# Designs tried in a protein design run: designed miniproteins, single chains, continued (3). Part 85

Each design is a single chain, and the fold is of that chain. pLDDT is the mean over its residues in the fold that is shown.

## One batch from the design tools (miniprotein)

Design m11128
Fold by ESMFold2-Fast:
Structure m11128 (fold): chain A 116 residues (1-116)
Amino acid sequence: SMADELIAEIKKIMEETREKLYKLIEEGKLTPEKVRELMEEATEKLVEAARKYGLSDETIERIRAVMEAFTEALVALTKEMLANKLSDEEKKERLDQLMEGLYAVLTAIVREEAAA
């Protein structure tokens, strides 16, 4: 289905973003500013994909709002992780939990639109 194809594209965008975040952690370059930049890049890719697959403007605005909320959460988490001097493994685990939550919300939105 078109929903399954969009969900697959969302998964690819999320995995690419995760890989970039992991690289920043491993290189000791993870900052709130770089996290925001990567999330903003991911947001534009997700919005372009949603438009390509014919999601309504209302649903695209919901996706933007969700991405903004998770961007602020990831930025806040990054500040906390740096302040607490977490290990690379602990940083990756916490980022993965937030990214998995985001993916679940985005796939639910796509499936809801497809069922309407």
Scores: mean pLDDT 90

Design m11129
Fold by ESMFold2-Fast:
Structure m11129 (fold): chain A 61 residues (1-61)
Amino acid sequence: MEEIKKEAQQKFLEAAKEASDRYRKLVKENPEQEFQATLEATRDMIKAYEETKKELENKLK
């Protein structure tokens, strides 16, 4: 169980890193999309969090 948590955490951290990179690139190329980029980065993070929850839920079940 703890191994699953660590793996999920690492995956989440990597997703956050990628979301951050995407946000920076998009804002740099399209400054007018800054608000949208923020929302999408946030959504990506939420999705990663939900995937982590779902994975834990499946293992806990």
Scores: mean pLDDT 75

Design m11130
Fold by ESMFold2-Fast:
Structure m11130 (fold): chain A 58 residues (1-58)
Amino acid sequence: SAEAAEAKGREARAKASPEQQAVLREIGETLRAIGDGFDEGLKKGGLEAGLEAGEKAV
């Protein structure tokens, strides 16, 4: 199931080296910034504005 696959993915990340953990954290921060920009843009101008704001957030 998708749920079991996600649980396995999280477990693998927890077992990653400190170096790998740092890289994963940076990727997570970038994705969060994109998501936040998209959501804010959506509220101001709809889907197209959301996509543009998400792109700018990186």
Scores: mean pLDDT 70

Design m11131
Fold by ESMFold2-Fast:
Structure m11131 (fold): chain A 74 residues (1-74)
Amino acid sequence: MAREAVELAAEVARALGQEVTEEDMAEALELLSTLSDEEIKRGVLRSLEAALEAARAAGDEEAARAAEEAREAL
């Protein structure tokens, strides 16, 4: 779960034009590894909902699609 959540978050961030490094992913994975799969899923779903709303408000269809696909994958 933790690694899958980090991979999905990285894909969404990159779709939003954000630079995601290996170090960023490693730090995120380390932090998320202290949480249960249920807590990670809840956190990721909330973040994806917020990202989807922000992308739609900005008119960024690619980012909105990436967030929706990531949400469906969970």
Scores: mean pLDDT 72

Design m11132
Fold by ESMFold2-Fast:
Structure m11132 (fold): chain A 93 residues (1-93)
Amino acid sequence: SEVEELLKKLEDENPLIRAEAAKKLGELGAKNEEIIEALIKALFEDESWIVRTAAAEALGKIGGDERIEKALKEAAENDESPEVRVAAKKALE
């Protein structure tokens, strides 16, 4: 499925491919447990601030889940990158 392919691309060696996969998962807007967990993992663990920014934006598009709200609040306060903190704050709006 498209979801399975995008979840695999979140683990790609190229951060631009991972960021695009995160964006597309967010655009699907599915309140799918596996998607939410994968995007939260990317938000907190990905080495690239570009990927973490995309994950924050994707989680904001999905919305409507307490885990998403908590993850975005933590990223908005604690992420090393100003760009990720700003994206997480906007995602909470």
Scores: mean pLDDT 89

Design m11133
Fold by ESMFold2-Fast:
Structure m11133 (fold): chain A 99 residues (1-99)
Amino acid sequence: MEEAIRELERAAELASKYPEAKNIADGLRRMVEALREAMTDPEKAASLAYAASQNLEVAGEALREKHPNGEEFYQTLRRAAEVLREFAEKIEKDIKEKK
């Protein structure tokens, strides 16, 4: 959970250094806010984390092709996506086992 948010914040900082990645940085910051708000609802938090993971993979691939530092963006966003996916899977499993 905290690891996922930290990786998203790091990805947002990296993206904010480049004007062409401003939309990615803004999107990442919105994901952090949405995830923090959803932490009071585990089912909603898992759903948002999974959606964020998918969006980060797509964004990483797009930046990889078009940007000189695209590989660094790709690796950072992919790491954030993996941590978010693991978080979503753990929450879903916990909900299923407890209900």
Scores: mean pLDDT 72

Design m11134
Fold by ESMFold2-Fast:
Structure m11134 (fold): chain A 118 residues (1-118)
Amino acid sequence: SAELRALAEEILRQNEEMLRLLERVRETRTPADFAALIQRAGELSELALEAAARAAAAGDTATQQAFMEVAAAAGEVALLADEARRNADDPAAVERLLEEARRLLEEITRRVRELLAA
């Protein structure tokens, strides 16, 4: 539907902004930048859950499942970012956690682009 396409396009746009924010967090490692990444990841998860609910209402179980997986990945990014914030004094731990978050954001990009290509 046009509404689901618009939600998918918004998720993709927000995800690209989060990839840029993650790179900033990796460089600055400030509490404010970690907080921004955690907040944006939570907002993306909520947007994906809204998209999943819309797909469910339309009877599209495959699209619902895909958006639920996007929401779970975004939620995991928030948890990884919060763990990195708590371990900000350990550069190796921060780099490992943010690299895992980056992989999840790239997975979101792939999943959403597949939905838009359908």
Scores: mean pLDDT 90

Design m11135
Fold by ESMFold2-Fast:
Structure m11135 (fold): chain A 103 residues (1-103)
Amino acid sequence: ALVQSPAALEAKVGEKVVLNEVADKDINNKIDWFKQKPGEEPKLLIRNANKLVPGVPERFKGSGSNKNFQLVIEKLLPEDEAVYFAKDTLENPVYGQGSKLTI
């Protein structure tokens, strides 16, 4: 299971937020991060804990290993309002419950 925290948070444009993910077992670097807006398909942001997907703004940074992972979003823009999901890719793909960011 993947546990994301916080489940919901509010922030302002220009701020920095840190979203956490804790796995119940060691998954090495096998975590992907996704952004989903209402009515849109989930968009991949980060592969394998820290690899930024081409075309994704450098304001998004992934870090961590083994059981503890973070998604950092710097200099928030209104477009960053979304639910952010972590996905375990080591075994059968499992999503976390999501972290809802409101701006």
Scores: mean pLDDT 83

Design m11136
Fold by ESMFold2-Fast:
Structure m11136 (fold): chain A 62 residues (1-62)
Amino acid sequence: KRLDVPKEKQEKILKALEEYEKKLDEELTPLAEAGAPAEEIAKKIEELNEELQKKIEEILKE
């Protein structure tokens, strides 16, 4: 579509956000429990955020 995001793509984006939040919890919980430095935690968040951005771009390109 031109500039309009179809409802189906909006739903897929919301699902990608939900998956991102779940992965964030699953990946960060063991790091926090192990006492990982804030820098390592931030790096993991950045990696997960990049995956989310790529997923959203793929959805938008459908």
Scores: mean pLDDT 78

Design m11137
Fold by ESMFold2-Fast:
Structure m11137 (fold): chain A 74 residues (1-74)
Amino acid sequence: MDEKLREILKRLLEEGFSETAALSVVAGIGMALSGMEVEKSLNVLRETLRAAGEDEDTIKRALEIAKKEIEKLE
């Protein structure tokens, strides 16, 4: 699992996400996999990205990617 999270991080950075956004997505996925409710994990991700000054489009894309990757790992 750690190897897959590292692969997701690398992919997000290659797709042009900022380091903050990419790391936040990986952290959100990790929280959901550790037993936090998916909706709560996504809300924490949204709040983290907003606090970091990411725009609403970037936040939306990050949430969609996080949700998709969580669904694949369940």
Scores: mean pLDDT 80

Design m11138
Fold by ESMFold2-Fast:
Structure m11138 (fold): chain A 89 residues (1-89)
Amino acid sequence: PKATPEQIEAAVLLLKAAVYLVIARKTGDPETVRQAAEAVKEAGELAKKIGDEDMVNAARGLATQVLSLARKVGDEEAAKLAEEVIKDL
C-alpha cells in the first residue's frame, strides 16, 4: 500500500532523531543532545497521532536513548523533554 504523507513525515522525523542521537552520542555536545530530544518529541507526537504502533515504539526507544545520554552529559532540559516523550507514548 502507498504510504501516507503523515507516515512519510513521521519516518523522516524518526530518522532525524536517530541521526542527531548518533552525533550527540559521539560528540557529547549539549546542543546536539537537545536537537535529538526535540526531534524525538516531534517524531513521537506524530507517530501517536497517526496511531502507528511500530513508529511509536521506535520513538520510545530513541527517547530512552536520548534520556540516558542527556543524563550522562548533564543536560537537565533534554532529560526532562525525553522523559515527557516517554510518558506521553
Scores: mean pLDDT 82

Design m11139
Fold by ESMFold2-Fast:
Structure m11139 (fold): chain A 68 residues (1-68)
Amino acid sequence: SSELEEAKKELLKLSNGKEFVTIEQVEEAGRKLGYSQKAIDVARFVGESNGGTVTVDEGALALALGNL
């Protein structure tokens, strides 16, 4: 729960108020938070599967679950 909230806050900062984030923004959030490479790879895969963008909520969930 705390990891999900943390990831969501970082992605909201990187989104500049937009609902959607790019793969690069999700990877940047994971790196800034010190999440595992597995978490970053999972989030990248989700973004690639969605045509290069995800919602803030989708990106945060992928990062948080990948970091477990």
Scores: mean pLDDT 82

Design m11140
Fold by ESMFold2-Fast:
Structure m11140 (fold): chain A 61 residues (1-61)
Amino acid sequence: SDAELRELGEKYGLSVSQVRSAITLIREMGKEVAIQYLVRDMGLSREEAEELVEELERLLK
C-alpha cells in the first residue's frame, strides 16, 4: 500500500515515487539493478540499499 511504501521510504530518506521506481527495477531488471539505482542515483549505502530491496521483496513476495 502507499502507506507502507511511505513509511519504508521515510526510513531511507526516499519519496514514495522513488520507492516505486526501485520496485519496478526489481520486477523488470532484478535486485542488483535496483541496488545500483539506490546507491548511485539515490545516495544510499550498499548496506541500506540491500536492506531496502530485501524489505521490498518481502512485500512483493
Scores: mean pLDDT 84

Design m11141
Fold by ESMFold2-Fast:
Structure m11141 (fold): chain A 71 residues (1-71)
Amino acid sequence: SSMNEEALRLIEEAGVLAALGRLDEAIRLLKKAQELAPHISELLNEAIELLRKGRIEEALEKLREAAQKIK
């Protein structure tokens, strides 16, 4: 699905932004990914909450899980 492919790209870009400390941009991309891939929306919400708490490593782990499930 083209929507799943775009959501995966957004998740991957959000991971890079989060690792760089650009958390607001990362969260914006993840919210867009939730619209494109509702079936992983809850997992993306968990990642967003972890980013808001500054728990970057745990957020990146959740993003890897989301990327695997969207495929």
Scores: mean pLDDT 89

Design m11142
Fold by ESMFold2-Fast:
Structure m11142 (fold): chain A 79 residues (1-79)
Amino acid sequence: SLEKLVEELGKVINSVAPTEEIQEKLQKLLLEAYHRIAAGEDPVAVLEELKKGVLSLLKDEESQKKAEKAIEEVKRKIE
């Protein structure tokens, strides 16, 4: 389900957030993406935009790779 995929992605995002402030911003982006997909927007386009937003908030290469992999996995399952 979309809800289960979003929950799993949220766990990954929480694990890579360097601060509580960044964690809150990342969770807001994830929640906005979920609502947009639920409202009927193209899920592939929304997840690509989410990926760009998440990567812009993460400066560490390892964290960026982990977040990107998780988002691409969700994108693959929703396609």
Scores: mean pLDDT 80

Design m11143
Fold by ESMFold2-Fast:
Structure m11143 (fold): chain A 88 residues (1-88)
Amino acid sequence: SALEALVAAARAGDGDAHAAALRAAIEEVAENPSEERLEALRRAAYEAARIALEREHGDELSEEEIEALAKRSAEAVVGLAEAKAKAK
């Protein structure tokens, strides 16, 4: 699934794959939005963001700062999916 591809791309450190998988996940969830699908997107986006932040800034940011930024990123992703769903 696009959600699994998103986390896999983040673990691989492939920025292009990460961006493509994130876009696909947002579009997939926006096509048929439900509380369950939006929650799954939030969790995948959070995990992907946390992995990417640890890779890029792990030595500069605390675990608490990484968690806070990853949560903010995941909320923005869910908000974008909700906005795309409403715009259709």
Scores: mean pLDDT 85

Design m11144
Fold by ESMFold2-Fast:
Structure m11144 (fold): chain A 62 residues (1-62)
Amino acid sequence: MKKIAVDSLKKAIEAKNEEGAIKGVEEMKKKGLISEEQAKKIIEAIEKKDYETALKLLDEVE
């Protein structure tokens, strides 16, 4: 479950689909797959168009 969610989110970030990526992070947080702090940092990176940092933070979630 978690790996599939992470893989889908990586695809959205790679496609620069900001709306889809943010929604994916919020859904992962709601399901308890990532912490609130991790979700906030990833969303902030996406909003800043810093996709490399967003991907790095997502890799730390596994």
Scores: mean pLDDT 78

Design m11145
Fold by ESMFold2-Fast:
Structure m11145 (fold): chain A 67 residues (1-67)
Amino acid sequence: MDRLIEAEAEVAMEMMAASIALLQGDLESAKQHLLDAADIAEKAAKEFNDEELAKLAELLRKQAEQL
């Protein structure tokens, strides 16, 4: 339980960092933070069998591709 909450917090922090980078016009940093968030979410989804995190990981990877 605590490890899942930690992983969700890490994903949220990376998404926040991506948003800040976008506001600053740093597209490279924003893309990297989205990919990092997707990787964390995908690993957590597999470890905890969390379908919502798996879908979030796919969404984050697609958002990074659109940048």
Scores: mean pLDDT 85

Design m11146
Fold by ESMFold2-Fast:
Structure m11146 (fold): chain A 80 residues (1-80)
Amino acid sequence: EPVNAEAMKYYSKGLKYFKKGLEYFDQGNYEEAIKWFEKAIDYFKKAAELAKPVSPTFAKEAEDGIRLAEKYLEEAKKKL
């Protein structure tokens, strides 16, 4: 059964913001990268919360997104 459309919307925005964070990270703009990674994490957290009661599999994908974004966030912070 398809996951909640609202959960997918938050997940898609999380991916968009994570990609933007990676673009700034690759450019060496770590301050800006941090802002976008934090925004991505917030959206992935909301996606996981919304998905958990209807799709544990999709919630796990959103949680994997949180972990990956947190890894890049910490790497960006170390470079400041």
Scores: mean pLDDT 87

Design m11147
Fold by ESMFold2-Fast:
Structure m11147 (fold): chain A 104 residues (1-104)
Amino acid sequence: DAKELIEKAKEALKKGDYKKAGEYAAEAARIAAEQGDSESAKEATKLALEAAKKALKDGDGEGAREAAEGAREAARYAESVAGLEAQINEGLALMYAGVAELIT
């Protein structure tokens, strides 16, 4: 269920496990997209983006890279049900991944 994975992503983010936050968010977005649930797909993508941003602020370049990768994957799934907003989120994920490479 996408909602359970969203909750796991939130828990991982709260614990500073940015890689798991991205992984759970990407899987949640995939399931939400398959169900036509654009709101859950967008929420999952935003959680992965938040994980990437927080990892960058914490100086965790590897965690930021992993979370940004998850955000990009989540945005790709969300694109089928959320359109332009998902494309914008994919661009943000690529930007955060690039910044992560510069700080590691």
Scores: mean pLDDT 83

Design m11148
Fold by ESMFold2-Fast:
Structure m11148 (fold): chain A 95 residues (1-95)
Amino acid sequence: VEEARKALLAGNYEEAVKLAEQAIKEDPTNAEAHRVLGEAYTRLGKFEEAVKHYEKAIELLNGEYDPYTLYVLGLAYRGLGERKKANEYFWEALK
């Protein structure tokens, strides 16, 4: 997962997707891999895929979240035109 995260930080979003997908094949419960996929897909404009993987990451964390993850999930929902949901996640990210 560290390799996928480094690719994400370097702006190599397609590489981050590939590495995170490999991590999920090894361990489908890897919440960090789902989080990386969510962010990479958000950066690539694939908002439906982004939301799917962020929601899985939050579920796998049993509702434990970091504010940045919720903020980017809000960006993905905004990209889908779901402004009410986006605002709910932005509000949660500020707590």
Scores: mean pLDDT 76

Design m11150
Fold by ESMFold2-Fast:
Structure m11150 (fold): chain A 56 residues (1-56)
Amino acid sequence: RVDELIAQLSDPDPQVRLAAARELGRIGDPRAGEPLARATSDPDKEVRSAALKSLS
């Protein structure tokens, strides 16, 4: 599940990346820390905000 969400952080659809970032934040699994940190540089503003919030 977490591995699937991490893969979705690199999906071409920003809506999919946004949903993955939010769900990874809710789960709080440490495996998502580095992928979420990379997502804070995402071209989509909402994905960046969700990734930053998920790391907090």
Scores: mean pLDDT 82

Design m11151
Fold by ESMFold2-Fast:
Structure m11151 (fold): chain A 58 residues (1-58)
Amino acid sequence: LKSKLLAALKSILQKSSVSAAELNALAAQLNVSVALISEIAKNPAASLAKVQASIAAA
């Protein structure tokens, strides 16, 4: 899960823009909510730190 989330974040960071279809595809592929992926796309650096902290605590 960690490596897949990091790969998704990397993909989002590489794109100048992310479509709704891409967000939906990533959410389905990672088995996470679209809201989480959308938040990551809006603020990748802050979201990455928050997600890593949550995963480390789990």
Scores: mean pLDDT 64

Design m11152
Fold by ESMFold2-Fast:
Structure m11152 (fold): chain A 68 residues (1-68)
Amino acid sequence: MLSKEQMEELAKEILEYARKHNDEVLIELAEGILEQIKKGKLENALEGIKFLASAHPEVAELLEKVLK
């Protein structure tokens, strides 16, 4: 299970990646995950991360890196 700190780190890395590639949808999704973390809705944040990792191989690689 991801810690709050790991979820924040991963969401920020996804957001940075999305901004670099001008992926507006991914920017909104990453910002939404950060907002859920800030509100203490860690289960919602984790489900968002899992969804993105299942749809985006780049997000799956970032998730694996954070878990190391």
Scores: mean pLDDT 80

Design m11153
Fold by ESMFold2-Fast:
Structure m11153 (fold): chain A 55 residues (1-55)
Amino acid sequence: MDLDETGSQIAADAVRSGLPPEEVYRRTREALLAAGVDADFAERIARVAARAAEA
């Protein structure tokens, strides 16, 4: 399984939870780091997820 696909799924699940953008950012970043994703990639995906939660 591709790490990009894993990151996208984690981000989508966080956005779907209905949490505030700040919580979506924090939880997405922590979940990606726990899954062994690179820190720079985790940061990028978490920021995208937080922005999606604002919409």
Scores: mean pLDDT 73

Design m11154
Fold by ESMFold2-Fast:
Structure m11154 (fold): chain A 67 residues (1-67)
Amino acid sequence: EAEELRRRGIELGKQAVEAYKKGDYETAIELYEEASRLFEAAGLTPQARDLREFAEKVRKEYEKKKA
């Protein structure tokens, strides 16, 4: 199960990067946060933290774009 969670987290992380490149910040944030949760559930806390930090950076960019 942990390996399945890790694989799904990697796939969502890739989709988040693609959404970010397309300027779809809202989707990118959601995908990074979901990938972070899957990595946390898989016991990969450092990787989960990195993804959460990335989601926060994207959120700040999105807020600046709305202003």
Scores: mean pLDDT 82

Design m11155
Fold by ESMFold2-Fast:
Structure m11155 (fold): chain A 64 residues (1-64)
Amino acid sequence: MKEELEREIILGLVYMIVGIKRIMRKRGVPEEEIEKESEKILETLIKEAKLPPEEQEELRKLVE
């Protein structure tokens, strides 16, 4: 139950970050800036969600 909820949250975060990157590309934001901004968002979400190390690594891999 708890693990299933955590998986749903991670999937939602991945979808959101990928969507933001796509929108930024469509609006002509440089790739370097997209990478910097998405990294900031990812690190903020990791800190706020207090994800365990295993889930932090999985989230990073899915967002690349």
Scores: mean pLDDT 74

Design m11156
Fold by ESMFold2-Fast:
Structure m11156 (fold): chain A 78 residues (1-78)
Amino acid sequence: KLIDLVKNGIVYQITGPEENQNLINTLNSILQIKNPKGTIELDLPKDDILKIILEVAQIVHEENITFKEGEENITITE
């Protein structure tokens, strides 16, 4: 799922509904994707997206991961 992909160093451009766009933009900023080839759509409530942001920020800060761009279009739901 998104956290497992990030732990494995695979990143996608994050998309989602307009109501969550500020959180989606924050997550994309943390991942710093420059040439998005694939996307992940987060069809999740705001609180779940916020939890993902906090977990991704911790992984990026602590684990010195080298990121590779994923090439698939994925949707994550509850």
Scores: mean pLDDT 75

Design m11157
Fold by ESMFold2-Fast:
Structure m11157 (fold): chain A 60 residues (1-60)
Amino acid sequence: AISAAEALALGGRYAAEKGIDTSKLTLEEAKELVREAAERAGKRVSEEHLEQAAQGLIRG
């Protein structure tokens, strides 16, 4: 499993590619975006690190 920092980096890059304003996302939307980014990268992320990364995306 990847770290929360790596998950945040993957999620942030994916959001930028899609033109998504991460500060406007709900926690569940941010978690889904990080999950999709990790899956596209062929990586697994734990639920705990997924939540931490999602919170990081929203805070910017």
Scores: mean pLDDT 83

Design m11158
Fold by ESMFold2-Fast:
Structure m11158 (fold): chain A 56 residues (1-56)
Amino acid sequence: EEERRREELERRIREAERLARRVAEGLARVLGLDEESRERLARALYDVEVEALLRS
């Protein structure tokens, strides 16, 4: 059970990372953000998603 929960959490974290990148790229394109702002947005989205996963 512990092993399965760890694997599932790791999978979700990887998914959150990919989603954060995609969302940040999309928003940067729409809002005309520079590279630095895009990176900051991706980081913020990732942190929020990971925090939500750990809280659940």
Scores: mean pLDDT 77

Design m11159
Fold by ESMFold2-Fast:
Order: structure tokens, then C-alpha cells, then sequence
Structure m11159 (fold): chain A 58 residues (1-58)
């Protein structure tokens, strides 16, 4: 989980989107706040992946 949360800060938006999807699959509540921040990402695919991940954790 910590490694995936770190990947949400990666310079590559594809890496950030993949990290968001994986965090949603894991469903760990520690990822909720990092995913809320990723939902504000300037890349629309990253923001979408983060918001989708949040629906899986709740």
C-alpha cells in the first residue's frame, strides 16, 4: 500500500493511474486521503481512476 501511495506522486501519469487502480482493488482505508488528492490530478485519466478507486473502498 505504501509503495502504491508513493506511486501516486510519480511523474508519469500512466504510473499514477495504475497506482490508483491498484489501491482501489486492495481497498485499504489508508489510501482514501491520497486518492482524494489524486482525484484532483490535472491528468483526467488519473483523476478518473482515483475517483473510481474511492468508490471501491467505501
Amino acid sequence: VEELIKALSDPDPAVRAEAARKLGEIGDPRAIEPLIKAGQDPDPEVARAALEALTRIR
Scores: mean pLDDT 78

Design m11160
Fold by ESMFold2-Fast:
Structure m11160 (fold): chain A 60 residues (1-60)
Amino acid sequence: PDIDITGTTPLGVARELATHADLFPPEAAELLREAGKAPDDETAGRLLVRAGEAVEEAAA
C-alpha cells in the first residue's frame, strides 16, 4: 500500500500490552508499564522496542 497506516498507534499497542505486563519477564513488564503511561507515540514506541529486546534476552 502507498500509506502504511494500520489504524494502530505505538501508544495504543503499549496500553494494550501494559494491561498484560504480568505475563512478561520482569524487565519487559516494567518497560511495558512505562510504555502504557507514555505521554506520546514516539516515547511509547521506543519503550516497546526496549520491552521486545528484554523479552528476547529473557528467552535466550
Scores: mean pLDDT 75

Design m11161
Fold by ESMFold2-Fast:
Structure m11161 (fold): chain A 86 residues (1-86)
Amino acid sequence: MFVPAGELSDEELKEKWKEILEAFLKKHSHLLSPEQQAEIREIIAKLPSMSVEEVETAVARIAQMAAASGVPPAEIVAFINEVVSA
């Protein structure tokens, strides 16, 4: 293994966040409105240009939309933990 001890680069972190957000959208698309799905897709498209603070705000917005749409709290908590753990 040729991996230095350390954290992911910003580019690697944003790629993981993109995968997490895309997976969440795909899994819960049946509960989300078309407008909510479009908003989440726009967030995903903007990820490479976002600051960490903007990503945190976007994740909070996605969590609020998911909760309002009836996504189970356990699934929302798992999503937030995946973003934080990336």
Scores: mean pLDDT 77

Design m11162
Fold by ESMFold2-Fast:
Structure m11162 (fold): chain A 100 residues (1-100)
Amino acid sequence: GAEEARAAVEAGDRERALALARSPDPETRRAVLEAAARSKDLELRAAVARAAADSPDPEVLRLAGLLAASTGDRETARRIAERLRELGDLESAEEIERAI
């Protein structure tokens, strides 16, 4: 859940944060992405964004794409934007493309 996601990110527990980013629960994925976005650990942020890039949830993909863009991972951000276009979320795809 959200408390577990925040605790993992604040502790720098990369393995746990990555497991949560791959959770089948979209609420858990959103929570870890939001916690990672507030972290100063660029490597953790980039890894969490990449781990969430395969999500079927458009909101998880939007958060992951913006996080990837914020870390300079343009390749991951562009792939997520393309996935959002495939899912019909053109607004979120364009938001990510503007952040690159």
Scores: mean pLDDT 87

Design m11163
Fold by ESMFold2-Fast:
Structure m11163 (fold): chain A 57 residues (1-57)
Amino acid sequence: ALSEEEKEVADRLLARELARNGRLTDEDIRRIARETSERTGASEEEVYRYLKERVAR
C-alpha cells in the first residue's frame, strides 16, 4: 500500500499532466509512476496501479 505522502506526490504529478495536456495516455501514467517512485522511493508498480484506479474514476 502507498503512504499518504506517496499518494500526494502521485496526485500532484497527475494533476500537472492533466492541466498540461487535458488527457492522459497509458504511457503518461507509467511516466508519472516512474517519477513518483524516483521522488518518494515507492514501488513504481504500486504507484501505477494507484494512478490507473484514480484515472478510472
Scores: mean pLDDT 81

Design m11164
Fold by ESMFold2-Fast:
Structure m11164 (fold): chain A 68 residues (1-68)
Amino acid sequence: MTREELLRELAERYEQLGDIAWKNGDYKKAAEYYRKAAEVYRQLGDTERAESFRKKADEAEKKYKEKL
């Protein structure tokens, strides 16, 4: 497997973990995982997906702050 393939799999795993955390109401963990997915997609040069996951992380962080 190439490095790019491994990074894409990693980003997909972070997306899945973020989705699971969101579903469980753990918005803090969801934000952390979505940020990690965004970073990996940025490293891959996938700026569209990187931006999408930054927005998801921001939404998760807002939900986390609502629980304060």
Scores: mean pLDDT 84

